# Designs tried in a protein design run: designed miniproteins, single chains, continued (3). Part 23

Each design is a single chain, and the fold is of that chain. pLDDT is the mean over its residues in the fold that is shown.

## One batch from the design tools (miniprotein)

Design m8820
Fold by ESMFold2-Fast:
Structure m8820 (fold): chain A 95 residues (1-95)
Amino acid sequence: LSSFVIPAIILLLSLLPVLLLVVLSFRVENLGSKIALGVASLVVVLVNTALISLFLIQQRAEWSVYAIPAIVLLSGLLVNALYFFVLRRQLAKQQ
């Protein structure tokens, strides 16, 4: 049971770095740093989804369980899309 709880916690914690990167981008006033944080967030989402998928493949998990990394990927991409949408608005207002 604890062995299943640990992967579930890792999956939940994998969403936290994306949220932290977005929050940190609001603290940083330099536009270049904000773009860099957004790109880093995308890379984290992709790497995290790949690692989760590799773990599930190694554990020979059922196909239904692969919905978890799919949801993580989609939610991470949505957060990043909203973040870059806000950056586009800031760029348009400065021009």
Scores: mean pLDDT 67

Design m8821
Fold by ESMFold2-Fast:
Structure m8821 (fold): chain A 61 residues (1-61)
Amino acid sequence: VEELRKELDKLIEEMNKITEETMEKIKAGELSPKEAREMFIEAASLGVKAIGLSVDIRLKE
């Protein structure tokens, strides 16, 4: 259970990091809308994995 919580925290941290970096690059004009969209899709995929881990943690508690 503890390892699943660490993985959940890691996924949330990575999702937030990708989102913040993507927003920063958009503000700097370094990313096209297409590139930004692809990065946000990657962040969303991490969010889906985090939801799955949250369910697994609750089922094991």
Scores: mean pLDDT 78

Design m8822
Fold by ESMFold2-Fast:
Structure m8822 (fold): chain A 70 residues (1-70)
Amino acid sequence: MTEEERRVVEALLRHGGQWMTLEQLAKEAGLTPEQVRAALERLRESGAIDLEVDEKTGQVRVTRLDLSKL
């Protein structure tokens, strides 16, 4: 797991599966929204997380986190 992926996971854990914008995650993780998007995609590809996207708000919500895949 990269440092960027770790920071994103820590931000997601602090919010307990709540809906968040990429901008909120970026601020919490100390990353850009583009870096957050890339980290989320890598975490999904590895099977470490599942997430939902709200097309109307652009918000994301983590539905599953598997620490054994990190």
Scores: mean pLDDT 79

Design m8823
Fold by ESMFold2-Fast:
Structure m8823 (fold): chain A 62 residues (1-62)
Amino acid sequence: MKILAEALEDYEAKTDEELSVKKGDILLVEEVVDDYYVKAKNLKTGEEGLVPKKLLKLLEEF
């Protein structure tokens, strides 16, 4: 799945698998991993990792 999402809050990665985001960052959601996390790419930094789903607002959905 490829969908754009906006970070609603700042989040700092706690592990190498997680992605740090700032409020207002636009992310490309690549995969829904489980009920709590998605795999996403931060389009501002180019970094990829796991982000809590609750912090994201989906911008485009089919």
Scores: mean pLDDT 78

Design m8824
Fold by ESMFold2-Fast:
Structure m8824 (fold): chain A 87 residues (1-87)
Amino acid sequence: GEAEKRAEELIKEIKKEKEEIVKLAEEKGKEEVKEWAEKMFEKIIKKVEELRKKLLEGKISEEEALLELEILEGLALMVIGITKLIL
């Protein structure tokens, strides 16, 4: 379904942004920002994977899953924005 595809795409996009932010933080010597960003992205990925599991187990509707994915995408964008503002 659409939610499964969106979950996979979101995980892929977060992983790409995480790699770019980690590299930038390392280049700027901002170890604490790097560690914070890594932990935040890992928590968001974990939540997307948990949502995906619930969807596959039939414990959540497609509509509910899409809404929760939009919220998780918003959280990921906030982490990206905050880290880029600080770096």
Scores: mean pLDDT 87

Design m8825
Fold by ESMFold2-Fast:
Structure m8825 (fold): chain A 62 residues (1-62)
Amino acid sequence: MVVTVTMTTGPAVDLTTGEVYGPGTVLEVEILARREDGTVQARDVATGNLLLFGESSAEITE
């Protein structure tokens, strides 16, 4: 399922390019995994690249 993610406090990091998406960035992603520590791994719909961000650092809207 594709969801919209708005970065609120922390960055999303592109694991392929190392690009950092800061607060206020809106991304469409496919969520692949959520960890116990609140880390989210997702796929960026626009690039196909893997992103890593903190669940507490983003607002996820389906």
Scores: mean pLDDT 81

Design m8826
Fold by ESMFold2-Fast:
Structure m8826 (fold): chain A 55 residues (1-55)
Amino acid sequence: SQQQQIDQLQQQVDQLRQRLDELLADPSTSPEERQRALEQLVQALTQLQQALQQQ
């Protein structure tokens, strides 16, 4: 269902936000790792926004 898809995307966004926060808190993290995490979060947010527009 569309609601299950939205719930799954929301969980994915929350997990990616946590990961990005962890990488930002770790001074040993490379700029490339931070950039990849940010790109993944932006992509997930875009998918969530599109799913929400279809409600």
Scores: mean pLDDT 84

Design m8827
Fold by ESMFold2-Fast:
Structure m8827 (fold): chain A 73 residues (1-73)
Amino acid sequence: MTVSEEELEREILRALAHMYVALGDLLASKGELEEAIELYEKAAELFRKAGDEEGAKEAEKKIEELKKEIEEK
């Protein structure tokens, strides 16, 4: 088993995207909704660069949920 350079790059981008999601979740839990949205947007971009459309969609869903929360206030 060998990890190609391209595969390794995608894995790193995906891991970084997950880190941004986790940080966004933490900020959202503290009421820092706008900062959390910025982190989820960054995560969605990284997931797309990694070819992870499912991850990107999950990040976008979190963005929509927080935007709805802001609008409902």
Scores: mean pLDDT 82

Design m8828
Fold by ESMFold2-Fast:
Formats: C-alpha cells, structure tokens, sequence
Structure m8828 (fold): chain A 120 residues (1-120)
C-alpha cells in the first residue's frame, strides 16, 4: 500500500547540481523516517541522507556540505539537492520509506525503481 516514485536524475556535468524528488503515497509522512540511498555499479547500497518525522536531518560524510534533504509534507514529496557534483556521485538514487511490517515484526524499507544520475 506504500509506494515511492523517484525522479530528477539524468546526465549532469561534474561541478553541476541536481534536485532529485521522491513522491510517497500510502504513508503518514509526518510520522515516518525517509532516507535517500544510492547504488553505484559494483558497489553496495550507500545511505546518503535522512529526514525524520520531526524534520531532523542526517548526512553521509561523502555528501556532507554538498547535499540538502527537505520535505513538503502537504505534497508528500522528499527532495535531495546535490551540488558540486563529482563523478563518484554517479549512481541510481532511491527514496526509501521506513514502514513497520507485522510479518517480520520490524521495520522494512519501501522504495521505487530509483532515478539514475550520471555525472560526466
């Protein structure tokens, strides 16, 4: 019942900037933690930013000072602004909603198909 749709990727020059967006449906956005993660070819998923239900943010050291996570609760959308892009930022980016699942008795991550960013 929870769905996430990511958008905003594409091909961007090194040193440029991009805004990624994730639309979240079927979740009380004001009561959920939302994350941005990325998957580069041949690498494990890497957490890059988070925003809690109280609006408190967190950032991975690799993007600290270059990334800003924000949300529009009324629009049910989370944004990730990335500036001073590096070739190492090339990855598929996922907006992840943390949802409780009774079948596993714990939190599970719901995400969409991702949005691909290529830095050239």
Amino acid sequence: SVTVTESGGGTVPEGGSVTLSGKVSGLDFSKAGILWTRKAPGKADQWIASIGPDGKTGYNESVKGRATISRDVAAQTVYLDLKDLKKEDTATYFDEALVWDDSVKGPVVVRGEGTELTVV
Scores: mean pLDDT 85

Design m8829
Fold by ESMFold2-Fast:
Structure m8829 (fold): chain A 92 residues (1-92)
Amino acid sequence: MDLSPEVVEEGFRAAREAAAADPEGVAERLRGLAELLREAAERLRAEGAPEEVVEAYRRAAELLEEAARAAAAGDAERAAELAIEANRVLAE
């Protein structure tokens, strides 16, 4: 996890606390993380990384996009669960 998982964990804690007061801000933060992961996936692909590694980064980005939608809808618990799963996918 050199993305890093600490950034995802900080985002998760902030998202869980802020989701009660600012669902839209949480959604924006999660979308930003998803974009970062998509960029990392393309870079890894260009460098010839194994497809499994590239797919893990793409999957994590998809999970963060779903988390952003859940946060925007006011589902803080689902948003937190999806963010944790994204981090877990990257952890292997």
Scores: mean pLDDT 75

Design m8830
Fold by ESMFold2-Fast:
Structure m8830 (fold): chain A 55 residues (1-55)
Amino acid sequence: SKELEEGRIDLVAEMIERLEKAGYTREQIVDLLAEQFGISKEEAERLVEKAREKR
């Protein structure tokens, strides 16, 4: 649902900020998000873009 997607985007935005501060590359962040959420790398890339848009 839209509500669940918005919550996931907020969580992803927090994770991206944390990982970027730790020195992770975008590729590494995408891989970690795909593993964390059990989704494809392509879907993880879409989440990263949405999260950055709402940052």
Scores: mean pLDDT 75

Design m8832
Fold by ESMFold2-Fast:
Structure m8832 (fold): chain A 56 residues (1-56)
Amino acid sequence: GAEKALEALRNAESAAAAGAAAHELSKMGVITPEAARRAVGAKTAEEARRAALAGL
């Protein structure tokens, strides 16, 4: 399941951690590759989280 990756995204305290979780979600087909790419490029955990969740 995607549940652990979604929890990691929700609990991420850095842009890098949130971006890594977004990449895993994209690999599982949960979010779009475009959303994951935007999340990886984000400057903050909150920005990365918003970008990833917009791809659901």
Scores: mean pLDDT 84

Design m8833
Fold by ESMFold2-Fast:
Structure m8833 (fold): chain A 66 residues (1-66)
Amino acid sequence: SRELEEELRRLEEQKEISRAIGEILRFIGDGLQEALELRKQGKEEEAEEVLKKTAEEAKRKAKEFL
């Protein structure tokens, strides 16, 4: 039936969104880990730049999955 077809479509869309969110979260996590490691080395300015670039790239990725 059409109702079942529409529900299956919503489930597939939810899976795709969840996958995209997971990829963005992993990217953010990697950027945070790199920044923390730089801070531990006393490279505070480099850590700030990594966080800034990570935030900008994450926003860009999020817009691509709208």
Scores: mean pLDDT 82

Design m8834
Fold by ESMFold2-Fast:
Structure m8834 (fold): chain A 103 residues (1-103)
Amino acid sequence: SVTQPSSVTAKVGEKVTLTATSSEPFESVNWYKQKPGEAPELLIRNTSERAPGVSSRFSGSGSGTSATLTIESVEKEDEAVYFAEFVVDGEVHRGPGTKLTVV
């Protein structure tokens, strides 16, 4: 199973880290950003590779059972649900998502 905090609040300009945990060691993790009514946007692929066109404020890391998405200097436009999608033994396990609120 995949666990993510349901909600995180950050202030504009703050560094925020979103964590996801897998019940089993993972091969890789992808991170997606989704706003209500929109398709998910790929931010990070293969644990730490930023997708084309994605701001350098976003970075990913992880190993074993834990992965993090870091947002440097958070902006109001970063308000969204962030989903971690782990690859474990060739199968994809998507987390429940973390809602980021920016104040």
Scores: mean pLDDT 85

Design m8835
Fold by ESMFold2-Fast:
Structure m8835 (fold): chain A 61 residues (1-61)
Amino acid sequence: MEELEKEISKLGPELQKEVERLTDEQRKAFIEAYKNNDIEKLKAILQPLGDEELARRAAAA
C-alpha cells in the first residue's frame, strides 16, 4: 500500500489533492484498479478532473 502513494505522486501533487476529494465509490474503484495494477484505469478515474481543462482547450480551438 505504500506503493499506492508513490504511484499517486507520479501523477502529480495536484492529483493527490483531487484523489482526496473523490467520492467514496470513486475511491473504492481507485483501490480496485490499484490492486489490479491498472494504471490506465487509475488515470481514467481521475479523468473528470481533466475534463474541465479538455473543455477549455476544445473551446479555444
Scores: mean pLDDT 60

Design m8836
Fold by ESMFold2-Fast:
Structure m8836 (fold): chain A 63 residues (1-63)
Amino acid sequence: SDANRSGAAGAAAGAAGDAAASAVGNYEMFKLSHDPHAKEGAEAGARGDAAASAAHGQRAFNA
């Protein structure tokens, strides 16, 4: 699904250290799925925490 694709892209970007790209991917997943882990990932990425954004995005994707 588009939500899973966005979440996977966000997690991959966060793992690579790109907090902004990770935030965007997680936020798109949250808009489509309303998954609270995707919301947490988007918020972490927006704060510049790429590792936390990736971890939250991965939880949302694996749920």
Scores: mean pLDDT 80

Design m8837
Fold by ESMFold2-Fast:
Structure m8837 (fold): chain A 71 residues (1-71)
Amino acid sequence: MEEEVKKLAEETKKLIAEAKEALDKGDIDKARELMDRASEKLNKLDELDVKVAAELSVELIGVAVRLSLAE
């Protein structure tokens, strides 16, 4: 369980970072795709560890706001 949480958190962080990079480059479509994938992993993480999921949700929301402003 703890190892699964760690792995999902790392994968989610990587997807969020890639989405931020896509937004910085103006690739809105790629950023949306990466955000959708991050959201799916975050939902699984929320079932395993609500606290870790909540921390990553703040980062995900930040990117989602940036994406909304870029559209």
Scores: mean pLDDT 80

Design m8838
Fold by ESMFold2-Fast:
Order: structure tokens, then C-alpha cells, then sequence
Structure m8838 (fold): chain A 64 residues (1-64)
């Protein structure tokens, strides 16, 4: 579910950057695939998600 993937992304960002930045990135990721992909790549590089989690989130976006 794409909304569940956005919620998971928001939770990971909130833990590091706080709720205001997390809400902004969630909203931008919902409207822009490029922002969504860039945010997932950033989380993956920081070790905050696995490659499998990133792939599942991308699959949810394509299914939406």
C-alpha cells in the first residue's frame, strides 16, 4: 500500500530530522516520484532501511 510506504518513510525521517521535516518529505514524496526515490536512497545510504524495504516501498508506489 503506497500510503503505508509513505507512513513508514515519514517515521524513519522523523526519528532523525524531527516531525516537521518528516511531514514535509512525506507530502513531497506523495506528489513526486523523484523526491520519494531520493528519500529512499538517502535512508538506504544512512542504514535506516534495508535494500529489501526500499524495494518493497518502490513496488508499493508503482502499484498505486
Amino acid sequence: DFQAALDALRAKVEALLGPEVAELLRAQSERSLDVFDDTLDWLLRRGLISAAEAAAMRAAHRAA
Scores: mean pLDDT 80

Design m8839
Fold by ESMFold2-Fast:
Structure m8839 (fold): chain A 86 residues (1-86)
Amino acid sequence: STVLDLLLEEFKKKSEELFNKYKKALEEGNKELAEKYKKELEELIELVKKYFEYALKTHPEAAKEPAKEFEKFVEELKKKIKEVEE
């Protein structure tokens, strides 16, 4: 659906912004700022995950492909986080 597609696009954009801020804070040795952005990123992932879980229960046909793209994006994002944490 258009609404779920827009949610996914905004999620990707905001997640990438937060990840870049997290990475920059780590590079600068600012542990407090890094922890803040990591927490915001984790909270954003959990919030959007709950929306897709609800959408899959109520509108499975419309939610199937956007939810799959969301899960794939989150897996790649978690991999990137692990790589910058070494």
Scores: mean pLDDT 87

Design m8840
Fold by ESMFold2-Fast:
Structure m8840 (fold): chain A 100 residues (1-100)
Amino acid sequence: SKIEELFKKLKEVAEKIKASTDPEEQRRLLREALILFNEIYSLLLKEVTDPEKIERINKISEEIQKLFDKAVEALDAGNREALQKYVDEIIKKAEELVKI
């Protein structure tokens, strides 16, 4: 599905963020990851009509957005370990999201 293709791309971008030692490249890749996540979220809202599933999608999406904010803060602080942790949590939450 298109959602599975986007999730695969999101995982590839996440690995590139963790492998990079350049903060400017990491910042560009975080923006790319956020765009991919927003595309996944938009497609899920078009396909899902069950109110309970929509509520769960919205809750997980809010959690992912907060993790992106934390990842940007970690990058700005030069905290590579925190950045890696938040990127891993974004992927874990995104996987939960695409399985709804």
Scores: mean pLDDT 91

Design m8841
Fold by ESMFold2-Fast:
Structure m8841 (fold): chain A 68 residues (1-68)
Amino acid sequence: SAKEELERALAFLKSLPGVKATLVGDDRIVAETSLSVEKQIGVVLRLIGDFPLLRVSIKGNTLTIEAL
């Protein structure tokens, strides 16, 4: 389910150096990155590949992840 993918995505993001991920409410993850743009894009591509029920949005160094 999308909720289970959100919980796994949160655990994944918390395991990454340079990423500070927080669950907002029960339906959204906000991840602040201290990574270069290229490394940030790499994280986004992995999220899209591993969590197909989730949408990833990028604004500067902030990723927002939510159910499709």
Scores: mean pLDDT 84

Design m8842
Fold by ESMFold2-Fast:
Structure m8842 (fold): chain A 88 residues (1-88)
Amino acid sequence: DEEEKRREEEERKRRLEREIQIGLARIQLGVAKIALSRTEDEEVKKLLEKLIEKTEELLKLLEEGAEEEEIEELWEEISKLTKEILEK
């Protein structure tokens, strides 16, 4: 009973974390698409297109319940692309 309750609490926490990540990814996707529609810089457009593509991949993995390692790798790629765009 106690072990089952602890497992349910851990599963709830993981679900909440996943829902937060999905929400953040959707916000990122929306912002990136708006930025892409407003920029005339070809290099920034290419970086935004890559950011959109990686964010869509991330959303798919989050919705499919992929392994944390794959999710973390995509978040790192998204972070690097975001920094590169901001440094332009």
Scores: mean pLDDT 82

Design m8843
Fold by ESMFold2-Fast:
Structure m8843 (fold): chain A 62 residues (1-62)
Amino acid sequence: SAAEERARRLALEHLERLAKFIKEQLPDAEVEIREVGEHTLVLTVKSETLEEELTLDVRLLL
């Protein structure tokens, strides 16, 4: 739906800003955003001292 596409685009924009912020604070970290299926976005942060994953279902933003 148009609402789902809008929610996904907004979620991606916010995750991209978060990824840039994390990369500025942890320059050695690997930061990736993945789309896992039609509704799920995953932000992964990996460094020598930190490994974290944030999972977002875009339907929660509808």
Scores: mean pLDDT 82

Design m8844
Fold by ESMFold2-Fast:
Structure m8844 (fold): chain A 105 residues (1-105)
Amino acid sequence: SRREELIELAERISEIARRDAEYYRSQPASAENQRLVAAFENIARNSRALAEEIRAGADLDVVLASLLGHASWLELVGPNSEEAQELKEELEKLSGPLAGYVSAP
């Protein structure tokens, strides 16, 4: 179902963000790398929270918009951009009537 697919994608986004945070944590210490670690850890937590909200009956269109935002940022900024792009494409397929709203300039 669309709900089960969104739960799986939310969990995959969380896992990519977790690995992105670990990557920057392994880099030389800097204020920039510290901020990136915090940002990716926040996305990982938020995506896990979204998976639980989906299980609790949240509005799938609202959740989908949030997950697309997370996946887009991981694609743009994270070292696992190819995996993030693939997840973004899967989210866009689940958008249906929403595809025009999330792809608006």
Scores: mean pLDDT 83

Design m8845
Fold by ESMFold2-Fast:
Structure m8845 (fold): chain A 102 residues (1-102)
Amino acid sequence: EEEEKALREKNLIEIQKNILEAQDFYDKVKAELDKLRKEASPEQQKLIDETMKKIDELVKKYNDEFLKAMILGDAEKSREITEKFKKDLENLLKETQAKVKA
């Protein structure tokens, strides 16, 4: 029915917006880590590389969660996923910045 289709399309658009917001935040965090790495000592670069590996693991996990939310049409769940992903990335960035800056 047109109403059901419209609701499904609206939910998909909201999920896509939440995914885009998560991707934009990921790109910003990655850019900050890349800048930090260029000025870092070899020891500090290892710490940054460990953080990047943790971020890659988070990206895989959250991509799976977003795919599930998209299949279910769960816009509310996709917002929760975006907020949690952003918080996890921000925490990793702050911890890494603190360790590198001594």
Scores: mean pLDDT 86

Design m8847
Fold by ESMFold2-Fast:
Structure m8847 (fold): chain A 67 residues (1-67)
Amino acid sequence: SLTPEEQAALREVQNALAMALMAISLGDKETARYWLEKARELAKKLSPEVRKQVEEAIDYVEKLIDS
């Protein structure tokens, strides 16, 4: 189970990923990369198991920029 602090950090990461995807849909690759960097920084607050899943999602979204 996630602690309240981890839940808050996860919500912030999810918001950053949503902003990155929005930027990609608008063709704004620079803004997308900004939000992915924010997501990676926020992910450092997460437990190792949750962090790994989040980092995999960030890596996937980063690949979408170059697709």
Scores: mean pLDDT 86

Design m8848
Fold by ESMFold2-Fast:
Structure m8848 (fold): chain A 55 residues (1-55)
Amino acid sequence: SQKEQDLSTETARRVAEAVRRGDREEAEKALEEGEKQGVRKETITMLRRWAERAL
């Protein structure tokens, strides 16, 4: 749905900003909040793997 896509995009943006700053804790908080707001677990897992590789 559009709402899920919007939430996924927002979560990805927040994770990307945290990664840019080297802030692992902030990246994890963004992922946790995204999951609570309805981002699919598969999307969260992919974003977490990407962030771990980039950090």
Scores: mean pLDDT 82

Design m8849
Fold by ESMFold2-Fast:
Structure m8849 (fold): chain A 72 residues (1-72)
Amino acid sequence: SEVERLVEEAERYLEEAERAAAEGDFEKAREKAKKAVELYDKAAELAEDPELQRELVARAVAARIRLIGALI
């Protein structure tokens, strides 16, 4: 489904953000995490299952926390 594709893409961006942060490249980490947040938000908007929607919202929040961490 479209939701599954968006989630997979968001997961790839989040992994890239984690690698960038580990290398000290916080600018790249922020960019990748921001893209992951946008994709999780879009997936949550399209999700019709309330349980999946809550999970995707939680994942977007986790990605936002990663982005905030990269700003410090």
Scores: mean pLDDT 80

Design m8850
Fold by ESMFold2-Fast:
Structure m8850 (fold): chain A 69 residues (1-69)
Amino acid sequence: KKYEIFKEAGVDDETAKRAAEALPNASDEQVKTIAEAILLNPERADVIIEAAKRMIDAGVPIGPASSFV
C-alpha cells in the first residue's frame, strides 16, 4: 500500500497517512519520488503533496525529488 512505501522511505506516520489518502492514483514509483521530496523539506509536506496531486491528475510526469524544492 502507498502508506507503507511512504513509511519505509522515512516519512513520519501522520504525513505518510495524509499523502497516501491524497494520492490514491499515484504509482509506487511516483510515491517514492514524492517521499524523497517530503524528506528534503518535511515542513512543506502539505505543499509537496498538493503539487504532486495536481501533477498526477494532469498527467504531468513527476520529476526528480529536487524539482519539488
Scores: mean pLDDT 77

Design m8852
Fold by ESMFold2-Fast:
Structure m8852 (fold): chain A 56 residues (1-56)
Amino acid sequence: MSPFERAREAVRRGDLETVRRLAPELSTEQLEQLGVLAVILGREEIAAYLRELARS
């Protein structure tokens, strides 16, 4: 499974630690896509983290 697919699964589970570990392997576009998913799923902490990274 790709880093992006693993990160998506972690967002669905609310697993911020796994998202943080995988984030360096993701593109800005992928971070933005995951941030939107986190908002939709009500994963507020993960959404905030991904939004901040995508701005960097």
Scores: mean pLDDT 85

Design m8853
Fold by ESMFold2-Fast:
Structure m8853 (fold): chain A 80 residues (1-80)
Amino acid sequence: TSEEEMRKALAELRKAAAEALELAKKLSPEERAEVESRVEKLVDEAEEAAKSGNSEENLELVRKKLEEVKAIKREIEEKL
């Protein structure tokens, strides 16, 4: 796995996370706090994986976290 592929995956993750967090501002304070906690944990896990190396396993982990963040964004959109 290339450094470039990892960098792109992290950039997509950060963008998706920012979009989910902005959308979460329209939720109740309690629901917003839950979303913020979930998204921050996923981003932290992905960034730790990326720091551990550019292996295929670590890249797939980052991609999985990206899909989980996208799923959170869809959950928020469905509530609004």
Scores: mean pLDDT 84

Design m8854
Fold by ESMFold2-Fast:
Order: sequence, then structure tokens, then C-alpha cells
Structure m8854 (fold): chain A 81 residues (1-81)
Amino acid sequence: GFEELEREAEELKKEAEELLKKAKEKGNEETIELAEEVIKKAEELLEIIRNRENIPPEKLLELLEEIRKKLEEAKKKLEES
């Protein structure tokens, strides 16, 4: 449901914000850029969900999964630093 999608999007944003903090401490510019992109995408998704925009649930799930994959990529780049 929308409440679950909103919760997952908020968790992704929170995790990306924590990752951004760590990336800035390490001076890893690539991870900083990826984390900022994840935050922006999560905020865009939250806006869509909160505004009840006429978007199919399948597309919302696809956007959520895309954001999740980008967050995983950012985490991997931080670990490889």
C-alpha cells in the first residue's frame, strides 16, 4: 500500500543521508554524488506518493527498486574506498 511505499522511500532516504555523511568524512566524491542522487530520487518518489499522483503501482515499485539499486552501488563504492 501507499503507507508501505512511503515508509520504504523514507528509509532509503535516511540510509542515503547516513551514507552521504560517511562519504564526506572519507572525501569520496563519487560516493557523495551517488548518495546525493539517491536522496533526490527518494524525495521525488515521496512527493509522488504523498500527492497521490495518478501513477500505476507497478511504476512506483520500479522507481523504488531503481533507487535501492543506486543506494547499493553507492555503498559498494564507499566500501571499496
Scores: mean pLDDT 81

Design m8855
Fold by ESMFold2-Fast:
Structure m8855 (fold): chain A 67 residues (1-67)
Amino acid sequence: GKKQEILKLIGEILRLIGEIEDLRQQLEKLKAQGGSQSEIDAVEAKIAELEKEIQKLLEKIKQLDAE
């Protein structure tokens, strides 16, 4: 049913949030250790990509809840 589908999507969002938290920790470490700008930019780009995936999953949840 719709509730089971929503719960599955929430589980996917939780996993993506965990990946973003790991990447944010890597970003802080890179900044603290004087990492290259290209390495910093690459990590920030990955975070932005995962945030877009979360937004897509949230949109799917809203569509399922609206039906």
Scores: mean pLDDT 84

Design m8856
Fold by ESMFold2-Fast:
Structure m8856 (fold): chain A 81 residues (1-81)
Amino acid sequence: EEQKRREELERRGRRLVKAARIAADNYTQHLLLGNQQQAEQAKAAMDRIIAEAERLSPEMGRRVREAYDKGLAEAEKKIAE
């Protein structure tokens, strides 16, 4: 039973990480294009995914947040070009 719970948690975590990455990519893209409203929507989606990941597993939430912060740093450098 514990093993099944861990497998389910891993599967849900993988889906959340993938969704978060897509939201981060959309956020970055809209920032570069100057689409403020769409960027805000993508940011809100990312924040919800982080919150859900943290509820499932504190470690998973931390990893998702760190990946997002890394993506934002890359976006800032790209915009500064």
Scores: mean pLDDT 75

